# Designs tried in a protein design run: designed miniproteins, single chains, continued (4). Part 10

Each design is a single chain, and the fold is of that chain. pLDDT is the mean over its residues in the fold that is shown.

## One batch from the design tools (miniprotein)

Design m12318
Fold by ESMFold2-Fast:
Structure m12318 (fold): chain A 58 residues (1-58)
Amino acid sequence: GKEVYEKYSKATHEKGGSGPELEGGKLALTSNEQLKALYASQGIELTDEEIEALKKYL
């Protein structure tokens, strides 16, 4: 949830750019594999649990 968002907020908003594109219905359409690939390209490894926590928070 919130702690995962805060921990990775810089990579998602400044490097990953996942915030705007994952808002609303776009988040529901993004697979865990796509999110892992997005964050991995920024040097961040997410677990399935952290991805689900982000989806619930956003």
Scores: mean pLDDT 59

Design m12319
Fold by ESMFold2-Fast:
Structure m12319 (fold): chain A 75 residues (1-75)
Amino acid sequence: SEAQLIEGLKNPDEDVRFAAAYSLGKLGVKASEQAIAALEEAVRNDPSENVRIAARQALEKIGVEDLKRAVNKVT
């Protein structure tokens, strides 16, 4: 379920978080506000660059305009 994929983004295992981000991207325009928010959080805060890239690609597939704001907030 989508809720399990959102939970997967918080998993201690990098491979699980990567798989969750990739799978959420496959939902496309049907992704919920909660899924979008979780992916935006992963883009900003995930310690793995690979997971951040996967989350960004997922948001691009979903068509979220907030993606540019998330990317530009890197300190």
Scores: mean pLDDT 76

Design m12320
Fold by ESMFold2-Fast:
Structure m12320 (fold): chain A 66 residues (1-66)
Amino acid sequence: HHMEETARRGREDLRRFSQELAEKAKEKGNKADAVYYETLARTGNPLEARRAASRELQKIQEEKKK
């Protein structure tokens, strides 16, 4: 029942809200969430966002192995 025209507006709203969530995550020091929402805002692709966040989590875990 929803048309393609409403989907375009939804994508722009998602980008703006994702950017706001990324800034909030940065303030909290949550690097993985910040990377996820920044990538989602930039690409609109949740798969790429998840991959970027997973790589960031991997780096954090490796830095703890000292």
Scores: mean pLDDT 74

Design m12321
Fold by ESMFold2-Fast:
Structure m12321 (fold): chain A 99 residues (1-99)
Amino acid sequence: MEAARAYEEAFAAGKYREALKYALEVIDEMLKDPAYTVSTANFLLEMSRLLHKAGYTELSRKYGGEGMDLYIKGDKVSNEYRKELLKELKEDIKKILAE
């Protein structure tokens, strides 16, 4: 995924706002493809790290907790629930980028 690479490069460079913009594109791809939707736990944990580095400590704790819960529950969690978390994260990122 081109967006995922751009996200990783921006995050590594400390360009957190740019990384958040690419994260929106990654979320849209994850919502379209069930193979990527199953990676939601890992993505939420990665987003928790980015949000913490960007100064959004409360959102970091929220998505870190959700990501860990998904990791623990695994196959017991539906893709519909994963998609709802991705949609919620997308709206939170859009609010940050509108600042």
Scores: mean pLDDT 83

Design m12322
Fold by ESMFold2-Fast:
Structure m12322 (fold): chain A 72 residues (1-72)
Amino acid sequence: AELEQVTKLSEDASKAIKAGDLDAAVKAANQLKEFLKSADASVRALARQALVDIAVGLRELGREDLAEIVEA
């Protein structure tokens, strides 16, 4: 359940970044942040990695401002 949700959000964010859909990428990142509160260490680790990947993708698109929002 949670692992599947984190995986899907990570995939959705990756697709959004490739498409230049910054609003969708930030929305997915905000949903991923909720999984940092999970009792499951594997879920927290995957969510943290996905957020790092999203922030890197946003920086590559020149959107440091959005990367900072994702990292907050």
Scores: mean pLDDT 84

Design m12323
Fold by ESMFold2-Fast:
Structure m12323 (fold): chain A 57 residues (1-57)
Amino acid sequence: DQNQINAMRQQIISLMNQRLATDPSVNAANVQRHIDMINQGRYSVTQLQQMIDTMTA
């Protein structure tokens, strides 16, 4: 489901941006590179779910 995949991507991007705003140890260039890869569709649904699980743990 493309709508579900898009929702997962937006959730990850939101979590990454929130982490970047609140955690000074987070590398902004690395975060942007990951966001670019997510937007380019380079990650599978399983990889997107693993990212959500890791960031919300």
Scores: mean pLDDT 78

Design m12324
Fold by ESMFold2-Fast:
Structure m12324 (fold): chain A 78 residues (1-78)
Amino acid sequence: MEKEIKEKLKELAEEFRKKSISLKVDEAEELRKKYIDYLDKKKLTIDSDEKKYIEAALELEESDPEVSKMLAVEIIDR
């Protein structure tokens, strides 16, 4: 993974971790469900190429920044 992309993903992951601490239980559950639905729709699994996760995170940055940040956490925690 390119160093510049890795640093950007780390920042997105940290933003999500900070936001998740302040989320109410209901908000966290809705966000988790939305994330799972997105993974199912795109057929992204643990065995999927890291590049596919990176591309998905970057594509969602404008349309669904919350899901984009969750994908960044998954990439960084691998």
Scores: mean pLDDT 73

Design m12325
Fold by ESMFold2-Fast:
Structure m12325 (fold): chain A 99 residues (1-99)
Amino acid sequence: DSLRKQVRDMIMNIASKSPQTIVPLTDDDISILNDRLREAERNGDFRTAGNIHIVLGNSYQSQGNLTSSINHYNLARNYFSLAGDSNGVKTANENLNKI
């Protein structure tokens, strides 16, 4: 399914380069992000894990699910801290302050 692959690749590109971009996510997209999150955690790629949690947090915030949004932003902050990514930690804190 070429469209599904393109959407998946776009979401992963956004997670890696522009995690603050809000994109409407389907259940399939969330499943793909969770699979990539597990891979990133297994590989010690904590910056990618942080970026995926920002994307998920933004999606839940746009849906009004503030509890899930807060949880994902807290996880993003923790992963960016593990990665030594001070800019990522700042981004997660700024997103938490918007809630």
Scores: mean pLDDT 79

Design m12326
Fold by ESMFold2-Fast:
Structure m12326 (fold): chain A 55 residues (1-55)
Amino acid sequence: ESEEVKELKKKKLELEIEAGIYYIKYAVTGDPKYLEKAEKKEEEAEKVEKEIEKL
């Protein structure tokens, strides 16, 4: 597997972790801004997955 694919997989994992943190913040605060931030991070992770599929 190429180094480029490994770096993209790492980036995807980091984005998924960030999304998880925002979901936890939403659960604790009830503030919908954290839900929106979590969803945006998941969308970014999905875009990285599509980049991996193109390689």
Scores: mean pLDDT 84

Design m12327
Fold by ESMFold2-Fast:
Formats: C-alpha cells, sequence, structure tokens
Structure m12327 (fold): chain A 91 residues (1-91)
C-alpha cells in the first residue's frame, strides 16, 4: 500500500511538472508565469501532505484543483495583458 501510494505521488508530480512546463512555455507575461509557479508549489505541497497523512488520492485531488486554478489564473493574466497591448497599439 505505502509503495503504491509513493508511486502514485511520484507519477502525479511528473504530470504536474509536464503540465506546468507546457503552460509556462505558452505564456510571455511574468505575472502569468508566477501564477502557474504558485499553483505548482501549492499542488506539490498537497501531494506531500497526502503522503504524510496516508491520503495520497485526496492529496492528488487537491493538487489538481490548485494546479488548475494556477493555470487558469495565468491564462487570464496573459489574455488581459494581450488585450491591453492591443488597445495601446490602436492609440
Amino acid sequence: MMAEMKKKAEEAKKEIDDITNTALKNLTVPEGKQAIEDGKKEGLKAIEEGLKNKKVEEGIRKATIKITAGVLRGIGIQIDAELAARRAAEL
């Protein structure tokens, strides 16, 4: 059981790295990148806490929520910046 929990946690961490690295490559605004990095940090913490409490599935679920929130926030910041730049260019 514990070995399986550790394997699931490591697989989840790898998926988080892959997802966040892909998202970071598609953003140009530093504030948007920071939102993704913050989400990744919170997600990794949730997985570690899940391992400590023997609730790895719950930890992964919480990590998914935090990563998703970080990515969506990063995308929102990027869109807002692109709209602002477009408006400035039309002046």
Scores: mean pLDDT 82

Design m12328
Fold by ESMFold2-Fast:
Structure m12328 (fold): chain A 85 residues (1-85)
Amino acid sequence: MKEKTVNFLLEQAIAAVKAGDEDRARRLVESALRILTQGKEIPDELREETVEKVLEALRQGVASNDPEKMLEEAKKILEEAAKKV
């Protein structure tokens, strides 16, 4: 169930990046990270670094026209960060 919600949020983040709504994309990525960490407190530095890495992966995927690879890479970044908390 959590995996489906994270996938949905990342798909919406991709749509936001394509629309140029960077603030919305950032909020969606933060929401996905929060779900994966089960509401545990995340250090601000780790949260900001993780969100920026995911947004960079999404922007690169949009530019290269490879949304599947972009989604998989974003999920790996989020899962790695979630394991650190």
Scores: mean pLDDT 79

Design m12329
Fold by ESMFold2-Fast:
Structure m12329 (fold): chain A 70 residues (1-70)
Amino acid sequence: GLEEAIEAIRELGEELGLSEEVIEELVKTLERDPTAEAVQRKLVELLIRGKISAEQAQRLGLEVTRILEG
């Protein structure tokens, strides 16, 4: 559920080396719209802004989708 997805973003984000600011943007996105689609859109935005890598975006997107849509 939502709480599990937030925890996964925090834990996996830290493991992947994301900044606390980027992790908080992802968490706030999910709190506003608790869907995998909303998180995927934010990950694409962060990629375009140069804040994360494609590999970081893919790993986070897959895990959040697994939790929210599995």
Scores: mean pLDDT 87

Design m12330
Fold by ESMFold2-Fast:
Structure m12330 (fold): chain A 64 residues (1-64)
Amino acid sequence: ETVTGRATADIVINTEPPLRIKKGDVVEIVFSGDEATVTNLATGESVTVSRTTALAILKDLEVL
C-alpha cells in the first residue's frame, strides 16, 4: 500500500539519519508489513519506520 501526501507542517523524523520534511513537501509512504518507508520527494531522502510511526506522520499530511 502506497500513500502520497503534502506536509501541512514541518516534520522531523528522529531516526539515524534524521529525515526532515518541510511544510509543503510531497511525501510518499510505502507500507510493508509492520514497517513503512517514508520518502520526501522534494529531497529524495527516505527512512524506514514502524507502521505506527508512519500512521502518526500521515495525520500531518494532506493526502493527494
Scores: mean pLDDT 83

Design m12331
Fold by ESMFold2-Fast:
Structure m12331 (fold): chain A 91 residues (1-91)
Amino acid sequence: ALSPAELAALTRASMAVIKAAVMKTAYEKGKASLEELLAALRAAVETLDAAIAELRASGSTAPAVLAAIAALEAARAALAAEAAELEAELA
């Protein structure tokens, strides 16, 4: 079972991913600026990095926690790559 701290970290990470996706949709519909999208992606990466660090610090070897860490690392890598592409477009 997930501890309250692990559940809180996963909840924060999930919310960060959702917020980034919402902002991306708003940008694609012309309702948000490129700067707002980039800020949201950067904030999501920061939140994911913090959540991953907290989950790793728990020392849990439970398969569910390890799978969650792997999934969050994949999401973080994707969001970081998207932010880097947008930063290059602004240069």
Scores: mean pLDDT 84

Design m12332
Fold by ESMFold2-Fast:
Structure m12332 (fold): chain A 119 residues (1-119)
Amino acid sequence: SPLNEQARKLVEEARKALEAGDPVTAMRLATQALILNAASPDPDPDITVEAVRILREAAKRAGPKTAAEILESMADQAEAQGLRDLAAYLYHVAAKLYEESGDTEKAEEFRARADRLAA
């Protein structure tokens, strides 16, 4: 689909951003690829696997506080689009990163939100 084609291009752009030392841009592009792929009528699991790999690596380089804030924003976008499973995944990752940054209140809030969306 056109959404899968655009998602694949975003995965390539995310990889280039990560190689260029821009983990914040890499996280945003990889997560946008996940959103477009999930919104497709025919989601490609290869796009999901590659985008998640880039997202995980980029988050480690960005640091837990910055990564958590980006994923919170992108999870809100996925939830607003009705992409429940993806939003649950992104909120769960944001919760883990908030815990690592010492923000226990946000970690509990976003873990609860992820659990509600996954149910």
Scores: mean pLDDT 91

Design m12333
Fold by ESMFold2-Fast:
Structure m12333 (fold): chain A 66 residues (1-66)
Amino acid sequence: MSSFNIPIPDSLKDLSVDEIVEQLKKEFPDLEFKGGKDSILVTLPLGVDTGTVSGEINKLLDKLAS
């Protein structure tokens, strides 16, 4: 398995980390998310490409900011 941190965009600072984590869990049920103060730890299953997943998560965060 692999894990990486996603910084919480400034555009989402008015949302709680818990709200962001719940939305991520809804869209990506096969991934594990753990909220931090200013970032979210993402844990991926074996064989999943980190770059692809990071891109999709960032697209969702951009939509939430809109």
Scores: mean pLDDT 78

Design m12334
Fold by ESMFold2-Fast:
Structure m12334 (fold): chain A 96 residues (1-96)
Amino acid sequence: MEKRLEEVREVLVELARLEKEEKWEEVEELVEKHRELLEEVERELRARIAAGDREALRLAAELHAEMLLARGVVTEEQAEEMKAALEKKWAEKLAE
């Protein structure tokens, strides 16, 4: 994985820890601090998915779900469902 994907993974792990402790202000602060990095990595993953990279598809689904969870847009249960649904939907498009 590229260094930027590793940085995003570290951010997501920290976000999950803060979420478990219900430190929502710190979650928002961490997301805002790394917002540009998260958005750039998402764009790169989308390009890789378009090229048929299944590993990128899995990571993009995970990042998308985790970003929405971190922003308080979805619950943890909804994030897991969304991750599975996105993987399936994007895999079907790649098979076309």
Scores: mean pLDDT 72

Design m12335
Fold by ESMFold2-Fast:
Structure m12335 (fold): chain A 64 residues (1-64)
Amino acid sequence: MEARAEVEGERAEVYVDGELVAEGRGKDAHQAGMAGAAGLMAAGVTVTGGERLSETRAVITGEK
């Protein structure tokens, strides 16, 4: 099962099997990323990794 959180600026979108299941927000990309990781864990996903793409963009990956 594919699970990821996509961080862009102060927002994170949490996807499980291609479906948007949660959104996170923070005052910066780091805090938005933490909210995205929390959303993955709340959906029953184990966070396995992440990649910082830029100062404002990141992807967090997981397995369920």
Scores: mean pLDDT 80

Design m12336
Fold by ESMFold2-Fast:
Structure m12336 (fold): chain A 85 residues (1-85)
Amino acid sequence: DKKSLLIEAIALILRAIGLLLEAERNEKLAANEELLKKIKEARELARETLKLIDEGKLEEAREKLARAEALLDEAREIIKKILAE
């Protein structure tokens, strides 16, 4: 529903902000431009999702949120690889 989608989008924005703050405090993560780009793109897509929800475009909102989640998952995999070294 609209409310669940709104909560998911807000939660993703907060997770993305948290990952950016974590990356900033770790020299290896901060140096990885691909990681930072994926987190920033996920945050931007989640913000666009909020706009689409407000406009009642729920299907487009779901598609953008799914893409944002995929980018954030890719970012987590990069973090795992870097921290395993």
Scores: mean pLDDT 85

Design m12337
Fold by ESMFold2-Fast:
Structure m12337 (fold): chain A 86 residues (1-86)
Amino acid sequence: SEALEKVKELFENNSPIDVLLLALSVKKGLIPSDLSPEEVELLKKIAEIIEEMMLSKEDEEINAKFAEGDEEAIRKLLEEAIKKVE
């Protein structure tokens, strides 16, 4: 999917926190004009998957690091969400 490749490119070229904030903003209806409708739908799905994964995590330390904005924890969640959208 072209939209999936562009979302992966956003992940490669931006910090994990910036990508997460973009996905959450898109889900809330704050959509940048440079995103296609397909990219918007993928970012909404990624945000939904991340929220579901966070609710299923039993590891209190990982949840705490995510709440603190730990880029490594956020990166791992984004990578797992992207795989689930493939």
Scores: mean pLDDT 73

Design m12338
Fold by ESMFold2-Fast:
Structure m12338 (fold): chain A 73 residues (1-73)
Amino acid sequence: EERQKLAEGVKKVAEEAGFSPLVADSLARAVIDLGLTPEEAKKALIEVAKQYSPEIAKKAEDGMDKLLEELKK
């Protein structure tokens, strides 16, 4: 259940950062398939985002920070 919420959140953050829906879905699936923790999911998304641009990486980082804060409630 918590893993599913994390995956859904990662997909939304990736889409908002500028990733295509297909790439965002693939990242969400990786969270489920690899059993990533919230911190590992944040690190993975930022690392992928850095391959595009520093600006997309910053948006991904800001989005993940907000998501992780929401998941703590």
Scores: mean pLDDT 80

Design m12339
Fold by ESMFold2-Fast:
Structure m12339 (fold): chain A 70 residues (1-70)
Amino acid sequence: STADMLRQLAEEVQELLSKLSEEEREKFIKKVNEIAAEIGEKVRAGELSFEEGVKEFVREVRKVMEELEK
């Protein structure tokens, strides 16, 4: 379910945040908020379904997480 995907992502994000500096956490949170805002607008405009929006959000946030692990 979309709720399960978001819960899993939240757990992954919390684990990552515990390993980051304060500056890295602020940059990550800002980027996640930008992704959420962009996808939220597409869902609101009818360009994406809610399910498609959640999948896109999870995919984009995981990309940011992967870049921080390099």
Scores: mean pLDDT 85

Design m12340
Fold by ESMFold2-Fast:
Structure m12340 (fold): chain A 91 residues (1-91)
Amino acid sequence: DLLEEARRLLEEALRLTKEALERLPDAPVSLLGALRNLEAGLKDPSLASAYAFGAMIHLEEAYRKAPPEVQPLLRRARELASRALDLLLQL
């Protein structure tokens, strides 16, 4: 089930985004935007593709400004959100 697989990818992206937030002294606006989009996509499957796209944009911004210690987490979260979007667009 493509929807179920996309949901699992978004859940993992959310987990990594939260882990990145825990490692940072201040919560960047871009990272909070990613968190909100991922949570919204998981709560509303009908709009999940739009929220996955929003999460990708915010994660890319957060990645570019992030310290080296959290960059791998944000890169992986963005890759997972991108894969989820690809699956959701096939529905």
Scores: mean pLDDT 87

Design m12341
Fold by ESMFold2-Fast:
Structure m12341 (fold): chain A 85 residues (1-85)
Amino acid sequence: MVPEDYVFTEEDVEEIREIALEYLETGEIEEKDGIKILQYYFKELIGFPLSVANARKLLGKEKPKRFVPREKVEKLEDIPPLYVP
């Protein structure tokens, strides 16, 4: 179940952000795809969906201290499995 009042830990934010930034830095993906990658890893590691706004905050150097998931989230199951190093 999706919690209403989840707080990102600094470790969670850094781990997910580093994965997405690595893909962006290599030029493999665009920013929009980086958001989808963050959403996919967030679901895998934390177990509930990440909003586009919160994903943008992670990429834009803004760490969310409190995460409230939005109902309108892209379906992450349709994204191919990503390799987590």
Scores: mean pLDDT 53

Design m12342
Fold by ESMFold2-Fast:
Structure m12342 (fold): chain A 64 residues (1-64)
Amino acid sequence: MGEEAGRRAAEAGGVTKEQGFAGMGAAGGSPNLDQGGKMAARVGGVTEEQGRLAAEVGREHGFG
């Protein structure tokens, strides 16, 4: 499940699988979706919009 969620987050954000996994993990540990998106963007090296999409997918799969 975590591997699939990471891949889905990467697809949603248009980023690499590694960036998707890193962003999803960072987003899941954040207190809200906006902070999660910014954290995912910083960790994954992607835009805040891409980070937010990855955070949404991660939370749907129980990361957060």
Scores: mean pLDDT 62

Design m12343
Fold by ESMFold2-Fast:
Structure m12343 (fold): chain A 65 residues (1-65)
Amino acid sequence: TEVEKIREEQKKFAEEIQKKAQELVKQGKTQEALDEAQARLEEFFQEVQKKLDELGIYQEDLPDE
């Protein structure tokens, strides 16, 4: 289902964030690791919204939005 696809992508995305954060921490760039994680989370949010829009879910007509 679409939900299962989103969950798999969320899992892979989390793994990518972890990898990049660990690499930056190894370089002594802890602040950059935090900034990178923040940017990646924002990117993920935008990607999820784009997929919901493609499915027509992000259309207007939410009950109490």
Scores: mean pLDDT 69

Design m12344
Fold by ESMFold2-Fast:
Structure m12344 (fold): chain A 85 residues (1-85)
Amino acid sequence: SVLEEFRAKIQKLLEQDPNIPLEEIARLLAQEIFRLVTEKGLPLAEVRRAAIEALTELGFPEEEVRRVLARALEEVERALEEEKA
């Protein structure tokens, strides 16, 4: 599942650098969210929810996660606007 993939990715990042900023994790997750939406056709809302759940399960505060991820996703949402009607 997407949740399990995000959990594994975040855990690997924390194992490599325990001091990695949440903003950097969110940036990397936003790139993966873009890939899953554009290449796999998954709904943005569901993939975003899975990323938030993965981060909160690993101990990050939910409100901070939501704010930081929303900012990182602004660039992803902009790229999705190029989708043809």
Scores: mean pLDDT 79

Design m12345
Fold by ESMFold2-Fast:
Structure m12345 (fold): chain A 81 residues (1-81)
Amino acid sequence: SLDEEAERIREEVERLREEAERVITDPKQLADIRFMAEVILSLLDAALASTDEEEARRLLEAARKGLRQLRKMVEEAKRKA
């Protein structure tokens, strides 16, 4: 379901943010990661609040794209640590 997928994305975003806070020391990289995580969580909240199923699906797809970018950002930052 959309709710189950949104919860999975939220859990991964929170996990990646916590990992980044522990291992990444570059202030700019941390700020960028924090901002991306906030954007994804906002998209998930908007998707779950939407009464339009098509809008909810579009917001969830945007959250998935954001998560892919967040994963890449965390991996790249870890390589430099």
Scores: mean pLDDT 88

Design m12346
Fold by ESMFold2-Fast:
Structure m12346 (fold): chain A 111 residues (1-111)
Amino acid sequence: GAMAAELERRRAEVQARADELKTKIDNLINEFKKKTDELVEYAEKQGNKERAEEIKKRGDDIVSRLNQAKALADAARRSTPEQGEALIDAANELIEQSKKDYDKLIEEVKK
């Protein structure tokens, strides 16, 4: 029926959004890992072991949060459309927080 077709369309739309979001998250994880490694290497070359360990920990925490966002996107793909939309929104909130924490990390290291 018409309602079944609409539900299938909404499910496909949520799945497409979740897949796009997962791709964005993978790209962010790769970018953040690379930049964190560069900042850690920079601090180590400066002889500042404590700062290198701090940068590594903060970078690992950001990547962990992005992996949590990716898990929410994976869950959205298998959920009802309503639950899927809520999970995508939650994943986007984790991404935005991760970007803010990453920007703060870069600013603090470039002092």
Scores: mean pLDDT 88

Design m12347
Fold by ESMFold2-Fast:
Structure m12347 (fold): chain A 94 residues (1-94)
Amino acid sequence: SKLDEALEELEKLAEEIKKAKTSQEAFDLIVRMAELVQEIMNDPSLSPEQSKQLGELTDEFVRRASRALAAGDREALEEVLEEFLERVKEVLEK
């Protein structure tokens, strides 16, 4: 489905963030993940509550990921990425 394809792309973006050679490259990929989740939020199969939860998760993700990146904390960045993917999947499986 379109949602399954979007989830696969999110997982690929997360792996590319882990491999990013510069902070700018990592940040650009974080922005792309946020944009992809906004596309998911526009899927007509989602409830208004699911869309709201995805928006809140994405706002928190960008904030936490940006902070980890600014600190040069790769371990914190990877944890934030893994938590975000897990929480997005949980919202979509409801």
Scores: mean pLDDT 86

Design m12348
Fold by ESMFold2-Fast:
Structure m12348 (fold): chain A 78 residues (1-78)
Amino acid sequence: MPSAEEQIERAEKLLEEAEKGDVEALREAVALAGEAVEQGDARAAEVAKRALELAEELGDEVTAEQAKEVLEKAEKLA
């Protein structure tokens, strides 16, 4: 299983593609940030914040809700 650090690095790269309008990359980035949070990595909060902003810009309400959940979990870690 990938480490939390690897999940964060992959999510950051996917967010770069999401900034270009790739909704699939955005959804994958949120999923990876969620896995990093489950492993206890609070750095997922920054990924989740960026993903939430992008999801709102793209009109993806489902991904925005998932990003909010990841953000809340990450904020509770520290």
Scores: mean pLDDT 81

Design m12349
Fold by ESMFold2-Fast:
Structure m12349 (fold): chain A 82 residues (1-82)
Amino acid sequence: MEAEEQEELETFERRLRGIVEKLSKVLSPEEVEELRRLAEEALRALREYLENRDDPAAKAEAYKKLAEVEERLIALARRGLA
C-alpha cells in the first residue's frame, strides 16, 4: 500500500473508532458489537478500494460494498440515538 493510501486508511479508522466510542455510551452491548462488526467491514472495503485503485472494475465493486456498509452503520446509529 502506498504511503498516501495508508494515511487515508488510518484517518478513516481513527474516525470510525471515535464514532464507535461515542455510540458505545448510548447503545446496548449487542448494538455496540454490531456497530464494531460493521466498522470492521467498512475498513476492509476501503482497504480493497485503495489496493485496487488502478483497476476500475475492482474499485467500483469495493466502493459499492463500502457504501452498503456505511448505510447499515448509519441506520444502526439512528436507531441507537432514537
Scores: mean pLDDT 74

Design m12350
Fold by ESMFold2-Fast:
Structure m12350 (fold): chain A 92 residues (1-92)
Amino acid sequence: MKEAKKLLEELKKALEEGDAEAAVEKARELTLVLLKNPLESAEEAAKAAELLREYAEKTGNFEVELAEALVLMALGVAKATDPEVAARIEAA
């Protein structure tokens, strides 16, 4: 969905600027979008999780690490519910 793509771009920008608080907020919003529209947002959510992981590894920021865990948990639920979600994540 366009909402997920916009949130991913905003999250990426927040991380590039070192705004961990904004990145965590965008990750939370993306998680809600993923739960509503898993097939349309799974690819963007998977990319967001990877960006959050990279940032957390570089900075040790605990809130970003928790945001990554939240996105991964929601992706796990989506994958368990619909096998097409797993295929979209792999394509990302």
Scores: mean pLDDT 81

Design m12351
Fold by ESMFold2-Fast:
Structure m12351 (fold): chain A 90 residues (1-90)
Amino acid sequence: MHKEKAEEILEKGREEAIKEIEKGKLEEAYEILKKAAKEAIELYDKEAEELARKEPERAQEIEREIAIRATALILRQIGEVIDKEIELKK
C-alpha cells in the first residue's frame, strides 16, 4: 500500500509541475516536484521498514532494493518534467 501511495504522489506531483511550467512558473514547478519526491521517499522508507521487520536477516537487501526502485521512479518523473520544459522552449 505505501508503494502505491508513493507512485500516486509522484504522478500527481508531475502533473502539477507540468501545469506550472505551462504557466511559465518554473521555480514553482520544481518545488512541487521536490515536495512530491520527499513525500514519496518517506512512504518508500516506511515500506522498507515494514518488509525489513518481517525478514531481519535480509533487511539490508530489502532496503537497497526499495531505494534503487524509488530512485529510478523519481528520476523518471523528473526527466518527464525536464522534457516538457525543453519542449516549451522550442
Scores: mean pLDDT 81

Design m12352
Fold by ESMFold2-Fast:
Structure m12352 (fold): chain A 81 residues (1-81)
Amino acid sequence: SALKEEIAAVIEEKLPELSEGGQILLRWMVEQMLRAPDMTPEQAKTAMEATAATLKASEPADAEVVDALLAEILAKVDEYA
């Protein structure tokens, strides 16, 4: 899916800005997303918001980077809605 590939690309670009724990968790979640069936834009938004919440709970120091990343991803998802 072009949408999943664009989400993965945005995440890969920002990944080095996260803590080591944030990088490990986000890499795992992206792998799950890429293996899953194609998502609707609504499902992608829900999944990305849940991912952001999980990351901020586990790595609070990453919150600002995670929020910026989520905003960029949601903007791309809206292009597919």
Scores: mean pLDDT 82

